# Designs tried in a protein design run: designed miniproteins, single chains. Part 97

Each design is a single chain, and the fold is of that chain. pLDDT is the mean over its residues in the fold that is shown.

## One batch from the design tools (miniprotein)

Design m3371
Fold by ESMFold2-Fast:
Structure m3371 (fold): chain A 91 residues (1-91)
Amino acid sequence: SAASREKMLELAKTSLEAKIAIIMAENGKKIEEMLEAKEPVEKIKEEVEKTFEELEKLIEESDLPEEKKEELRKKLEEARKELLEYIEEQE
C-alpha cells in the first residue's frame, strides 16, 4: 500500500539521519581534539569540508526521494555553517 511505502521511506530517512549524526559526532570529537592540539585553522577547516563532502555524497547516493534529500542537505548546510563559525571563534 501507499502508506507502507511512505513508512518505509521515512524509516530509510531516519536511518540515514542517524548515520549522519554518528559521523558528525565523530567529526566533532576529532575537531575538538585538533583545536586542543592547536592545529592550524586551515587544517581544521579542511577536515570539516572533507566530512561534509562525504555526508553530501551519502545523501546523493541514497535511494530517498529528492524532497527528502533536500531536507537533509539543508540540515547539513546549517550544521556546517555553525561548526565553521565555532572554529573561527576559537581563534
Scores: mean pLDDT 83

Design m3372
Fold by ESMFold2-Fast:
Structure m3372 (fold): chain A 79 residues (1-79)
Amino acid sequence: STEELLAEAERHLDAARRALAAGDPAAAESHIQAAVETLRRLPDAEEVGRWLANIEREPDLETRLLALEVLLAELRRRY
């Protein structure tokens, strides 16, 4: 369900944030990628897919994570 996908993405972003705080950027990158892949499975994925593609081009990991956290909050309000 959409709710399960949003919850799964949130768990990955929370794990990415903890990994960055712990000084583990490799683990953070892995969780960010898993969150992106989860969000791509949402219905009405065309617009979300375009937003995710733009976010993935962000080379700064902290900025990429923040953008995904903001996107997830927005999606939770809409779905």
Scores: mean pLDDT 85

Design m3373
Fold by ESMFold2-Fast:
Structure m3373 (fold): chain A 87 residues (1-87)
Amino acid sequence: SAEEKIKAIEETKEKVIEALKNKDLETFQKIVSDFVKSNDLSDEELALVQAMLTRGSHYLSQGDVEKAVEAVEEYAEKLIELIKKKA
């Protein structure tokens, strides 16, 4: 359901933010990979997740944890809004 998918996004976001604050790129990538494998994502939803990974990884590689967290929060919100529009 849309509600279950939104909950999964919110829980995944919290785990990802913790990994980013610990500067753990491998755990960040693993959490997102596990989310994609466990959830039925549309092509549009998958594109947002991939953009989040790209932006978050870029900022983390620059040592900018704050911007990496902001990117994750921004794309998670966009993903939730997309799911709500389709429901």
Scores: mean pLDDT 86

Design m3374
Fold by ESMFold2-Fast:
Structure m3374 (fold): chain A 70 residues (1-70)
Amino acid sequence: MERIETVLEAEIKGAEGREEAQRIADLSAQTGAAYAKKTYPGAEVETEAEVEERDGVYVVRVRIVVTIYE
């Protein structure tokens, strides 16, 4: 059994507020999870999406955890 954790971080400079940034984060997490499942068939995939405000810019963080059963 292997566990792989990947964290993606991006600045969203065009987001019109926190709700828009969160929607982008959630969509990114869903897309990442879909590709992870396609790449590792039969693996368990968990995602977490969060938004942080830094100096008037929203930062999106997406964590993707893939558990591969041997």
Scores: mean pLDDT 75

Design m3375
Fold by ESMFold2-Fast:
Structure m3375 (fold): chain A 103 residues (1-103)
Amino acid sequence: DVLELIKEAAKKLKDYPNADKYIEEGAKSNLSVEEAIELLKSEDPETQAKALGVLATSPETPQEILEAIFKEAKKYGLKKLQELVLQREIDEGVALLKEAVLA
């Protein structure tokens, strides 16, 4: 269950030094959502952080997964992960508004 993997990763990263660094590395990678989900199964916190960064920023991430990431990031104080999800939602909202008004 991907949602359980997200919960476990976020809880582990709460107290992990440099979690934000690896989350940002994931966000800057061109990994697919499918590849990121496989990385979440890793026991390595750095790999899990990178996977969450990918999922938080990918335009292909399902809304249910994105909402789960935001909820767990807020619960465990993962500020960088929260900021990435919010920016992705803003970018998608702006794109949809531009499409609607320029159609």
Scores: mean pLDDT 82

Design m3376
Fold by ESMFold2-Fast:
Structure m3376 (fold): chain A 98 residues (1-98)
Amino acid sequence: LKEEGDEYLKKGQEAFEKGDYRTAANYFAKAGSYYLRAGDWEKAAEAFENTGIAYEKMGDYENAARAYRLASWAYRQAGNTDKAEEMEKKAEELEKKA
């Protein structure tokens, strides 16, 4: 589960660097899902944050907002309140544009 998450996270980063934001978003979302099942809240949150960034790069504000809300929830589970609030604010701003 965690090793699978790490593999998808790497693939997402490679796709993002190439400007393939759709592929990046899909891989980051898969990474987040594996980290959630592994109970790694911090890594799940980071993966969903990266999913949101990829959707923003595509102008897909609806999916970006959803990803940031998932990241906020996961950061809160990890005890990272500052990051959780940051992600929540990003989601609120994007929901006004979607």
Scores: mean pLDDT 88

Design m3377
Fold by ESMFold2-Fast:
Structure m3377 (fold): chain A 63 residues (1-63)
Amino acid sequence: TAESVEAMLRRAGKDAIGLPEEEARKLLNQEAARVPADLRVEVKITTDENGKVVSVEVRVSPA
């Protein structure tokens, strides 16, 4: 379900906190690739001045 997928991506987002932006993007892209094609995923990554991830927002909706 969309809720289960969103929960999975939110956990991946928490694991990405403190990583460099490039590493966080790789991690999140790998998880997003597992999402069924009938769902739309939106991810917003916020970094600090040193390029470290400070927050990740995830939204999942029907495509």
Scores: mean pLDDT 78

Design m3378
Fold by ESMFold2-Fast:
Structure m3378 (fold): chain A 97 residues (1-97)
Amino acid sequence: MGLLEKVEEIKKIYETEGYDKAVEFLRENKDRLVVLMVTVHMRLPKEDLEKILPKEEAERILSMTPQEILDRVLAELKKKGLPQEEIDYVEELKARV
């Protein structure tokens, strides 16, 4: 499943089953890029991010601006050679935050 597909799946869970179920799904299916994207999109609070990630990594992400988080996502997408459509989506999101 691509990055965008996982982000859309989590958004659908949020809309149909609520916030707590979306966070639970993210914990069970933690892909670093998906966690970063969901943190920006859903504005995850510190307490929920600490449930998903180790405390040190959660604190690191919380110290970053949305722009810095998305720059990190873009760098990893480009390194992995993921589809241009996923890169374009993150760049468009970065322009809006």
Scores: mean pLDDT 73

Design m3379
Fold by ESMFold2-Fast:
Structure m3379 (fold): chain A 71 residues (1-71)
Amino acid sequence: MREEMVAALREALEAGASEGVAALRVGAVARELGDTETAEALYSWAHGLTPELAARGEEIMAELRAAAEAA
């Protein structure tokens, strides 16, 4: 699960996607893997909705970015 999200983030950033577009791509992967909470948090952060979920989405993106850079 985390590895697939890290791969999706890396692919999006290598393709020149914005942070918001990258978050939506990662969220789509999370949803396909059954992680609806992560998908909702990333969607909320990308669109600036639901402050509590958006804050969680920002945290998730920071964690995934750190993991992508460490690999």
Scores: mean pLDDT 81

Design m3380
Fold by ESMFold2-Fast:
Structure m3380 (fold): chain A 85 residues (1-85)
Amino acid sequence: VAEEARAKAAAGPSQAAALITAVALRIIGTLLDLEYLPENISVEEAREIAEEAEAVLEALREAGVEVPESVERSLEELREKVEEL
């Protein structure tokens, strides 16, 4: 996952942007599932998704890619929600 993030950053801005978008959609989808369809996702799965997203965004930042604040905020919200459940 982090290895893929580094490869996407090296491949160019459009690929890094696509990966950021994919991560953002995964975070938002997980938040919606926890809120409205909790039977479809476990807290453990949501935690794993949050950890994976965090690793990807960190690897992108380390590679010099600018991560949108909205994406980082969504990840923070997911982490907090998982800790509350």
Scores: mean pLDDT 77

Design m3381
Fold by ESMFold2-Fast:
Structure m3381 (fold): chain A 95 residues (1-95)
Amino acid sequence: MVEIETEEDVDSEEILKDAKERSPSREHFVARLVLQLQLDGELIKEEEEDGLVTLTFVNEKTKTKITVTMEKEDAEILKKVIEKLKETGTLEEPE
């Protein structure tokens, strides 16, 4: 399960629902979350507790914080997606 807390005026529950309905795999789901929540900003905090990983990002444009809590396996996929986005300068949305 993924939990999102954000300082932005975005409906995090709607984003989660849309990502789940449109994503056939964990990797697609996580990639959609990175795009929709703009998690390509600065990672300022990483914390692991009770098998869950909490990641806090700062959006460089808006200067708002977003905190995402997820299982360790999903967090590993998220980091790989962000690394690829930073390496290529873009992430292509799957159709």
Scores: mean pLDDT 70

Design m3382
Fold by ESMFold2-Fast:
Structure m3382 (fold): chain A 79 residues (1-79)
Amino acid sequence: REAEKERFLEEVRELLEKMNFPKEVQEEILEEIEAYIREHPEATESELVAFAVGLVLRYIGDEIDRELSERLGRPALSA
């Protein structure tokens, strides 16, 4: 399903662009998704979405932690 794969990557690219992610981060996320698709050609659309969401959340979490550390000068979030 090559067309589905291409559409998915294009949709992710557009979403990251709309969310104002840096180009470097967009490329890293897309490369990881492409690698995942190559490693797991049997992966469902839901699995691909979950993987992509996981990458986005990881980046957002890292940015939040970085900003909090810089602004508060305090240790990482403890929950």
Scores: mean pLDDT 73

Design m3383
Fold by ESMFold2-Fast:
Structure m3383 (fold): chain A 82 residues (1-82)
Amino acid sequence: SAIEEGLKKAEELLSEAKELSEEEKKQLLEATRKGAEAASKGDREKANEILEEEARPILEKLSDENATIAAGGIGAGLNIAS
């Protein structure tokens, strides 16, 4: 499925963010999945809420370089899933 393809790409890109723990990578992938599922149902507001609540706190702990990589991974996953 498009969601599965998007999550595979997100996982690949998130692996480049060396500051992320395995637990944090799993949480970002879960947030990406939930966001993609909400967006696929036309619920853009819910998709944005999920990312703000579940992804943002992790991204805020990272250096600018690692936050950019991680956000890019999430974004790529969402774009492929759409």
Scores: mean pLDDT 85

Design m3384
Fold by ESMFold2-Fast:
Structure m3384 (fold): chain A 80 residues (1-80)
Amino acid sequence: SSLELLAKYAFDSDEVPEELRELAEEIVELAKGNEEEIKAAGVVIKQLGGTKENLEEVKEAYEYDKEGFLEKAKALLKAE
């Protein structure tokens, strides 16, 4: 599922922590099933530390400037 994909890249897990699930679902909805965008969001969440504040920051960045956010996130994916 899209949530499992986000969890894999953000938390090195098949599951999103319950307290972060609603926010993670909102981020997945912004990606509209695009697996590359979900992976990109996950990598940024992981690099920031995977806290609730980090997910809120990622959601805001994605909503404010989707293209700029994705370019930065894809650069992080290539560096690893």
Scores: mean pLDDT 80

Design m3385
Fold by ESMFold2-Fast:
Structure m3385 (fold): chain A 96 residues (1-96)
Amino acid sequence: MEVLDALQETSLRLARELYERMRESGDELAAEIARKGYEVAKTSSLGVTMMAIQLGVARSQGERFSEESLRAFDEAGQRLSDAERAVVAALRAARA
């Protein structure tokens, strides 16, 4: 499997799982942010990153989210960062 294909699959899976979790949470704004990010994730690896940016912007504008929503977005962002670091490590190893 190509490392970039694995990253795209991981990004899409994380975006879908986050959207499903937020849809069940009752946090309507978090669910909408996750829904839009999941749509982006279908065509790019930026879905979860876009969700994190939108959440940060909304919070900076005084919007309030549940602790569950904040934790879910943080966990998804961390899992994506771990996957991105693994890709960088694999690419460096292939060039060494």
Scores: mean pLDDT 79

Design m3386
Fold by ESMFold2-Fast:
Structure m3386 (fold): chain A 58 residues (1-58)
Amino acid sequence: DALAAARAEIRRLGEEILAAGGDPARVRQMVDDALARLDTVPPEVVLAELRRALALGG
């Protein structure tokens, strides 16, 4: 379903950034926050916010 796909994509993005040399503590926090936000925010919004944060050095 869309929610399960969003959770998988959030984790994949975190792993991708870690592989590229991202800060493990920050990436973990952003992934955990994004997963928690799926309880109240639509998956497409959560994914867009996470991608923006990661692209801007988060």
Scores: mean pLDDT 78

Design m3387
Fold by ESMFold2-Fast:
Structure m3387 (fold): chain A 95 residues (1-95)
Amino acid sequence: ERVEKFKEEARENIAAAAKLLGEAEGLSEEEQEELARELLEMSLEEGIEKVRERVLKVLRELELSQKKVSLASAGAINAVGAETSYLLAKELEEE
């Protein structure tokens, strides 16, 4: 129950980050959903650090536009928040 709640928070934060990054990049709604799915799958299978690395790559590509960078930065913050919640949930479960 507690671990599932943190995992849901992680999924919601990653989905929000993907939406913000997709809007900054000018992606369609369908493309934003695909990005969210990719980031969620990456966090679950390869660990949340891979998600952070992916988000940072997008930020670098958007650095030439302050408006786009601001939106992408918000996405990165949400993704890192999801990481913290997910790792804490795992530590509590493995205590």
Scores: mean pLDDT 63

Design m3388
Fold by ESMFold2-Fast:
Structure m3388 (fold): chain A 59 residues (1-59)
Amino acid sequence: MLAELEERVDRLLREKASIEELVAAIHEIHDASASDARYAELRARLGRELARQLKVRPE
């Protein structure tokens, strides 16, 4: 499961994924595990790309 999510994240980041696709992937990773640090890192990577596309710096 984790390896499949990592591959999906890498693919979304390598290809120009839409904001909707990034948000959907973040939700799927959260549903898979909210407490695992490796899953949190995947969400953080997608969140940084989402912020970059929105040109909004978090905080």
Scores: mean pLDDT 74

Design m3389
Fold by ESMFold2-Fast:
Structure m3389 (fold): chain A 69 residues (1-69)
Amino acid sequence: AEAAAEARGQRYSAAVNVIKEAIAQGLSEDEIIALLKERFPELSEAEARHLLDAVKKSEALQAGQPLPA
């Protein structure tokens, strides 16, 4: 059970790193989602969008921008 949670955490961590690098390169949301589907075909589009949104919120917090309520 723990091992399965760790494996999923590792996949999410890898996907987050790919998203961060793609954002740094200036890729669009559609390009990032396409890249995630290519590199992590096990992720659904909803999961890919959720991870992208989470990373964008993290970047906004680092920039001192308030999150939308």
Scores: mean pLDDT 72

Design m3390
Fold by ESMFold2-Fast:
Structure m3390 (fold): chain A 99 residues (1-99)
Amino acid sequence: MPKTLEERIVAYLLEHSSEALSAREIAEALGVPQSTVSRRLRKLEEAGIVRRLSGGRYALNAASAEAALRGGVDLETASPEEIAAAIDAEIARRGEEAK
């Protein structure tokens, strides 16, 4: 299945887990408009997947790490794709419970 933009954003943040990234930096890296990335980052923040830091920068939330570990994924050694999939599964689960 082709990766969603949300999966690609999460994968990129995992590759740069030691730093916080702006929507512009993520947009440039992924080759998509900054406005699109900003919208997706806000949705991921509302879902608890990312957290907003000073200066409009974003980093992965501890809840994302917990969701990936719950899916049996080791954040230290897992591929970004595996972690993104575990996070997407948690978003889907929360969406169903919020109905």
Scores: mean pLDDT 67

Design m3391
Fold by ESMFold2-Fast:
Structure m3391 (fold): chain A 57 residues (1-57)
Amino acid sequence: MSDEEIEKKKEELLELEREGVRAVIEGDTARMQEIQARAKELLEELKKALKLDEVIV
């Protein structure tokens, strides 16, 4: 994965974090779950790109 792709995914993750905070404040459980699922997917992609998958979760 290129540095540009990593930065793009990091920016998307940060945007999802901001939306997640808003969803929590608004009490929108459905949106919060959707954001968490997407954030997990992006985090998994970043872990693979950075080779951090060597740690057991």
Scores: mean pLDDT 74

Design m3392
Fold by ESMFold2-Fast:
Structure m3392 (fold): chain A 78 residues (1-78)
Amino acid sequence: PPSKEEIDEDIKISMARMRVSVASLATGVSTSDAEALLKAYTELLDAEVKAGKLSQQQAERQKKLLEEAIKIVQEDDE
């Protein structure tokens, strides 16, 4: 059977790919354009903060999670 570390890595990569795909679908920006995707997703989060649906701290956390997810996907694609 695969090691626990291999399973944890596969889950990490799958979660990252899902997060990038969800951000792409929400913004209409291609997953291949990391800069544009992050910018569009940031604007979406800022709009949610203005609507009172998210705190600024929560929005900042979501941005960091997307930045980490983009890096994981780019490293896996190398």
Scores: mean pLDDT 81

Design m3393
Fold by ESMFold2-Fast:
Structure m3393 (fold): chain A 62 residues (1-62)
Amino acid sequence: SAFDLARALLVRNGGLSEAVADAAVAMAQAGASVEEIADYLVREGGLSERQARSAAEFLRSL
């Protein structure tokens, strides 16, 4: 529900592929830290560190 909407926002507004967005959501659901999710989004999603941290904090707030 909330994670499905977050995934859609990461793809539509964040420019991430669905595969990368799905993986980031799965990491958040598994209890990964903001830092772990942000590092993933920089390496695999091509986001800046600032964008990745904002996205990771958003996912961890759900």
Scores: mean pLDDT 84

Design m3394
Fold by ESMFold2-Fast:
Structure m3394 (fold): chain A 94 residues (1-94)
Amino acid sequence: SEVLEVMRRARERVLEKGQDNKEVLREAAEEIYEFAYKKLTEEQKEIVKELIEMIDKGEPDVAERAEEVLENLPPEDAAAIGAALYAYGVLKKL
């Protein structure tokens, strides 16, 4: 698991190198987002970019708009895009 490997390295950085927990978690979240994003097709990446742009601009009803976009996609595409958006949301909260 790519996520498990990122978390293993983060743990080593905290325990062995005494690095700041919040900074290590932020970097781990960034790596997890990058792994999710890399698995996307070109078409899926464009959808993620558009939804991220709406989130970053603080557009009203962005959650409802994102849900509508995902509901109109095949389940496999919705799952992949949703995973990337979830990882981005975690990163933005750190």
Scores: mean pLDDT 76

Design m3395
Fold by ESMFold2-Fast:
Structure m3395 (fold): chain A 102 residues (1-102)
Amino acid sequence: SEKLKKQIEELEETIKAIEELKKEIESLSEKTIPVSKLRALIEKLVKNPVILASLLNLLETLQEQSGNAKEIPKSTLLSKIDTAIDHINETIKKLEEELAKS
């Protein structure tokens, strides 16, 4: 299925963008990262508008879960990023299994 292949490709690009964002965050010396700085990093690293929208929506969800804080602890952010990568990888695996059955 062409649609399944495209969905897998978009999810793989999303993981790559999240992994690049994770490396940038890990390089930061601050213990707490401003949401504005995270948004700027996402906008700098992500060129695909669909992936950009997905990551910005993820950031808004993370901010809401942190009580609408203007800054997120780096350890909390990295933990939530790892969880997001794991969930997307599980989704890719399920889509690849579906594609193999087609």
Scores: mean pLDDT 81

Design m3396
Fold by ESMFold2-Fast:
Structure m3396 (fold): chain A 61 residues (1-61)
Amino acid sequence: MVKRTKEQELTIRYTALKLRLIGLEIDLEQTSDPAKRARLQADMERTRKELEEVEKEIEKL
């Protein structure tokens, strides 16, 4: 079991979400299929919202 502070847990989650968003952005740039682009854009919007929630939690610390 790894003991983490709330700050460390939020930082790890933030980093993971940022990496996910970057991956989705790369996929979107390389995709010309409109249906796939729409799906990637939806996944990016969801990931951005999760990032905003984590940022708000970090600001509360």
Scores: mean pLDDT 80

Design m3397
Fold by ESMFold2-Fast:
Structure m3397 (fold): chain A 64 residues (1-64)
Amino acid sequence: MKSKQELWSEIQKLLQEAVDTLSDEQFKELSDRVSELLAQYGNSKEGLEKVYDELKRELKRLLS
């Protein structure tokens, strides 16, 4: 969690795990939400941290 590139890499890793774990419909919903958040907040490091936290929280919720 040191730079924009590292945050983006971590987000991509979580999305790869989601592809394997979630149904196609659940993944599409998650992916669409992440795309919306990235469009709004992905222009800053703080925004990417927010996207990562939301993605991690939503993925945990879907898996639990």
Scores: mean pLDDT 77

Design m3398
Fold by ESMFold2-Fast:
Structure m3398 (fold): chain A 71 residues (1-71)
Amino acid sequence: AERELEELARRAEEARRELEKELEALKTSKDVAAAVGRVLRALGDLVEAYLRARRLGRETGLPVPEVVAEG
């Protein structure tokens, strides 16, 4: 239902925000290895959220907010 898509959209938005936050922190981090680890974790969370949103959208026929830049 729409509420499941909204929950996944919220999780995707939070994961995107955390990824942006960790990318900004990477610019000023003295511990690059730890910062890279946090960025990769946030990226993994974002990818998982998008895959779940796509799956739900396909099953419910609802549009999913996914932008794939091709070329």
Scores: mean pLDDT 67

Design m3399
Fold by ESMFold2-Fast:
Structure m3399 (fold): chain A 116 residues (1-116)
Amino acid sequence: HMEERRKKARAEADELTDRAIQASPDEAVEIGKELIERAKKGTPEEAADYLRGVARIARAMVENPEFVEKAYELAKEAIEVGLEILNKYGDHPEIREAVRELSEIAAKAEELLKKK
């Protein structure tokens, strides 16, 4: 069963993510950092929902040339947190998928930064 706490985390992650996608560059980064901090403090299940939110934000950000570097930094921080959770708690499929998605975004951002 999904605990009330995880249901709340998923709803909060979705709301913050939707807000970030519509926000300015700097606001999107601040919201992304908030999601990363919540992932660090949550259960593995909650962390998966927050890291998925960060992936959605970073994916939206990488489409704007002004945001590519910030998207890269945000994705790298989220990957580090996801890997720490996997190391501490063992394989967690939802976190592994979020890390994979974040890694794809980070690779795309790095490629775009090198072509400038």
Scores: mean pLDDT 82

Design m3400
Fold by ESMFold2-Fast:
Structure m3400 (fold): chain A 75 residues (1-75)
Amino acid sequence: MSGWRVVDRKTATSADGHKVVVTALESDDGTVRLVSSLIDPDGTGRILDVKEKKEGEISITVTDGDATASLTLKV
């Protein structure tokens, strides 16, 4: 079973205190997973989207107000 490791992360905070987070994870077999999350001002987080690819280009973007976080990777 392959484990997942964090290879990149982008975070931005909106004017109202929400945080948008995008995290890139890579497995031992080279699969890339992108996760977008929103964290409320009280610290409560939720996952908004998850994408996976074994080859090619993978991209994820999350926006909340004036805050945008985006990752694009070539697998």
Scores: mean pLDDT 81

Design m3401
Fold by ESMFold2-Fast:
Structure m3401 (fold): chain A 60 residues (1-60)
Amino acid sequence: EEIERLRKEMEEIDARVKELEAQPLSPETLDRLFDLGVEALKKAVELVITERERRRQAAA
């Protein structure tokens, strides 16, 4: 459930990045892309941690 939620949030971030890429490059657009990249990385780390914890629970 939590893994699926994180995947959906990452998909929404990817869609937002695609929308920004369609715009002319400006400092504001680059700042937004950087912020989205950092947020996507944080979500990816959370996914890895959650999946590892789930596998530990299944092994116990």
Scores: mean pLDDT 75

Design m3402
Fold by ESMFold2-Fast:
Structure m3402 (fold): chain A 59 residues (1-59)
Amino acid sequence: KLKEEAEENREKLKEYNEKSNKIVEEDGSRESILEGASYGVLGIGYAVKAVVLEKEYKK
């Protein structure tokens, strides 16, 4: 279960990074940059959780 949860968090990190890059590249407005940054921060949160879960199930 922990391994699957870690994989899910890795997939979400990938998804939010893709969304962040797409918004910033397609529209350079201030609002798009802020929205992209928000997705980036969410991605970092998922990355941290994935690392913690991976450390747990590998031991």
Scores: mean pLDDT 75

Design m3403
Fold by ESMFold2-Fast:
Formats: structure tokens, sequence, C-alpha cells
Structure m3403 (fold): chain A 82 residues (1-82)
């Protein structure tokens, strides 16, 4: 079904976000921001599709970690550029 296809796409985006979190020290601020934006979009779509609460929670947790990593890296890159 279309819903099943969309849920699989969301799961793929989540897996990519989880891999970026695992490798966050080697990511640029822009890469972390892009990953956060993709996860945020996936979370919105998952809620609209009525995805399982456990999946939505995983997406939100990954999004929070990506956002924190982005803020940290942005501050580090700003200091390195100054």
Amino acid sequence: SMKEKKLKEIEEILKKGEEIVKNKENQSADELREAYEEIAKAGKEAKELGAPEELIKRIEDVGKELFRAYETKKAQEAKAAA
C-alpha cells in the first residue's frame, strides 16, 4: 500500500539519521542541519500517517540528538573560523 511504502521510506530516513548520529564527530554543521531537517520532515509525515508511537518516539529522539550535535558543531566551526 501507499502507507506501507511511505513508512518504509520513513524507516530508511531514520536509519540514515541514526548513522549520522553515530558518526556525528565527522559531520559538518551543514550536514547535521540537513539530517535534522530530513528527520523533522519524516516525523511530521509519520504522525500524519498514524505511524506506531514507538517509531515516532525514535524519530523524535534522533532529531533531538541531531539538533544538539548541529548546535555544538556550529559553535565549534565558528570558533575555528575566528
Scores: mean pLDDT 86

Design m3404
Fold by ESMFold2-Fast:
Structure m3404 (fold): chain A 120 residues (1-120)
Amino acid sequence: MEEELLDRLRRVFEQFFEILRKEAKDNPEALKYLEEAKENFEKALEALREGNYEEAKKYFVKFAEALSKALALLDKESADKLKEPAYLILEALRLLIDKGDLEKAKELLDEAEELLKKLE
């Protein structure tokens, strides 16, 4: 696995998570699901670093579920802003877990970084 890609995905997710936390600040249930999403995201990255694709997939599913629940609890404007960055991050992580197209994963991270800059 490319260490640089994993570090980049972590940085992109951290920026995304900061925006999510600000949008969810007045919703304690959404904040709970965001913390669950972050925990499972970090565990998925750790499993990928270890070459444990089965564990990475398990944590990816939990991450995607928790993130989806958090987004569903946000107001429409906040959810609409965050859906595309969420999709790009999820798809990039999925490609790394499924040993898919690493070049496409890089392109998805480029798109996520540009979208997140616009949300600042």
Scores: mean pLDDT 86

Design m3405
Fold by ESMFold2-Fast:
Structure m3405 (fold): chain A 78 residues (1-78)
Amino acid sequence: MDAGLADALGTILGAIARAMADPAATAVDVSVTVTDVAAGFAYSLDLELPARLRSVTITITFAAPGATLTITIRRAAP
């Protein structure tokens, strides 16, 4: 019950960390549903990913109204 959002962020960051640690990885695909988030919640995540990770898909579904999450993904130059 605590940590619906923390669990979701842990899943996203864990998937990205595994892909960054694997030199053969070319894609990341992760989907999470966030529950138990406070109304008016806002969070921003800025990621710089290696050029080999050409396909990055992060799907987030919020069960609570008024929550905002911004994810900015940048690619490192080759």
Scores: mean pLDDT 68

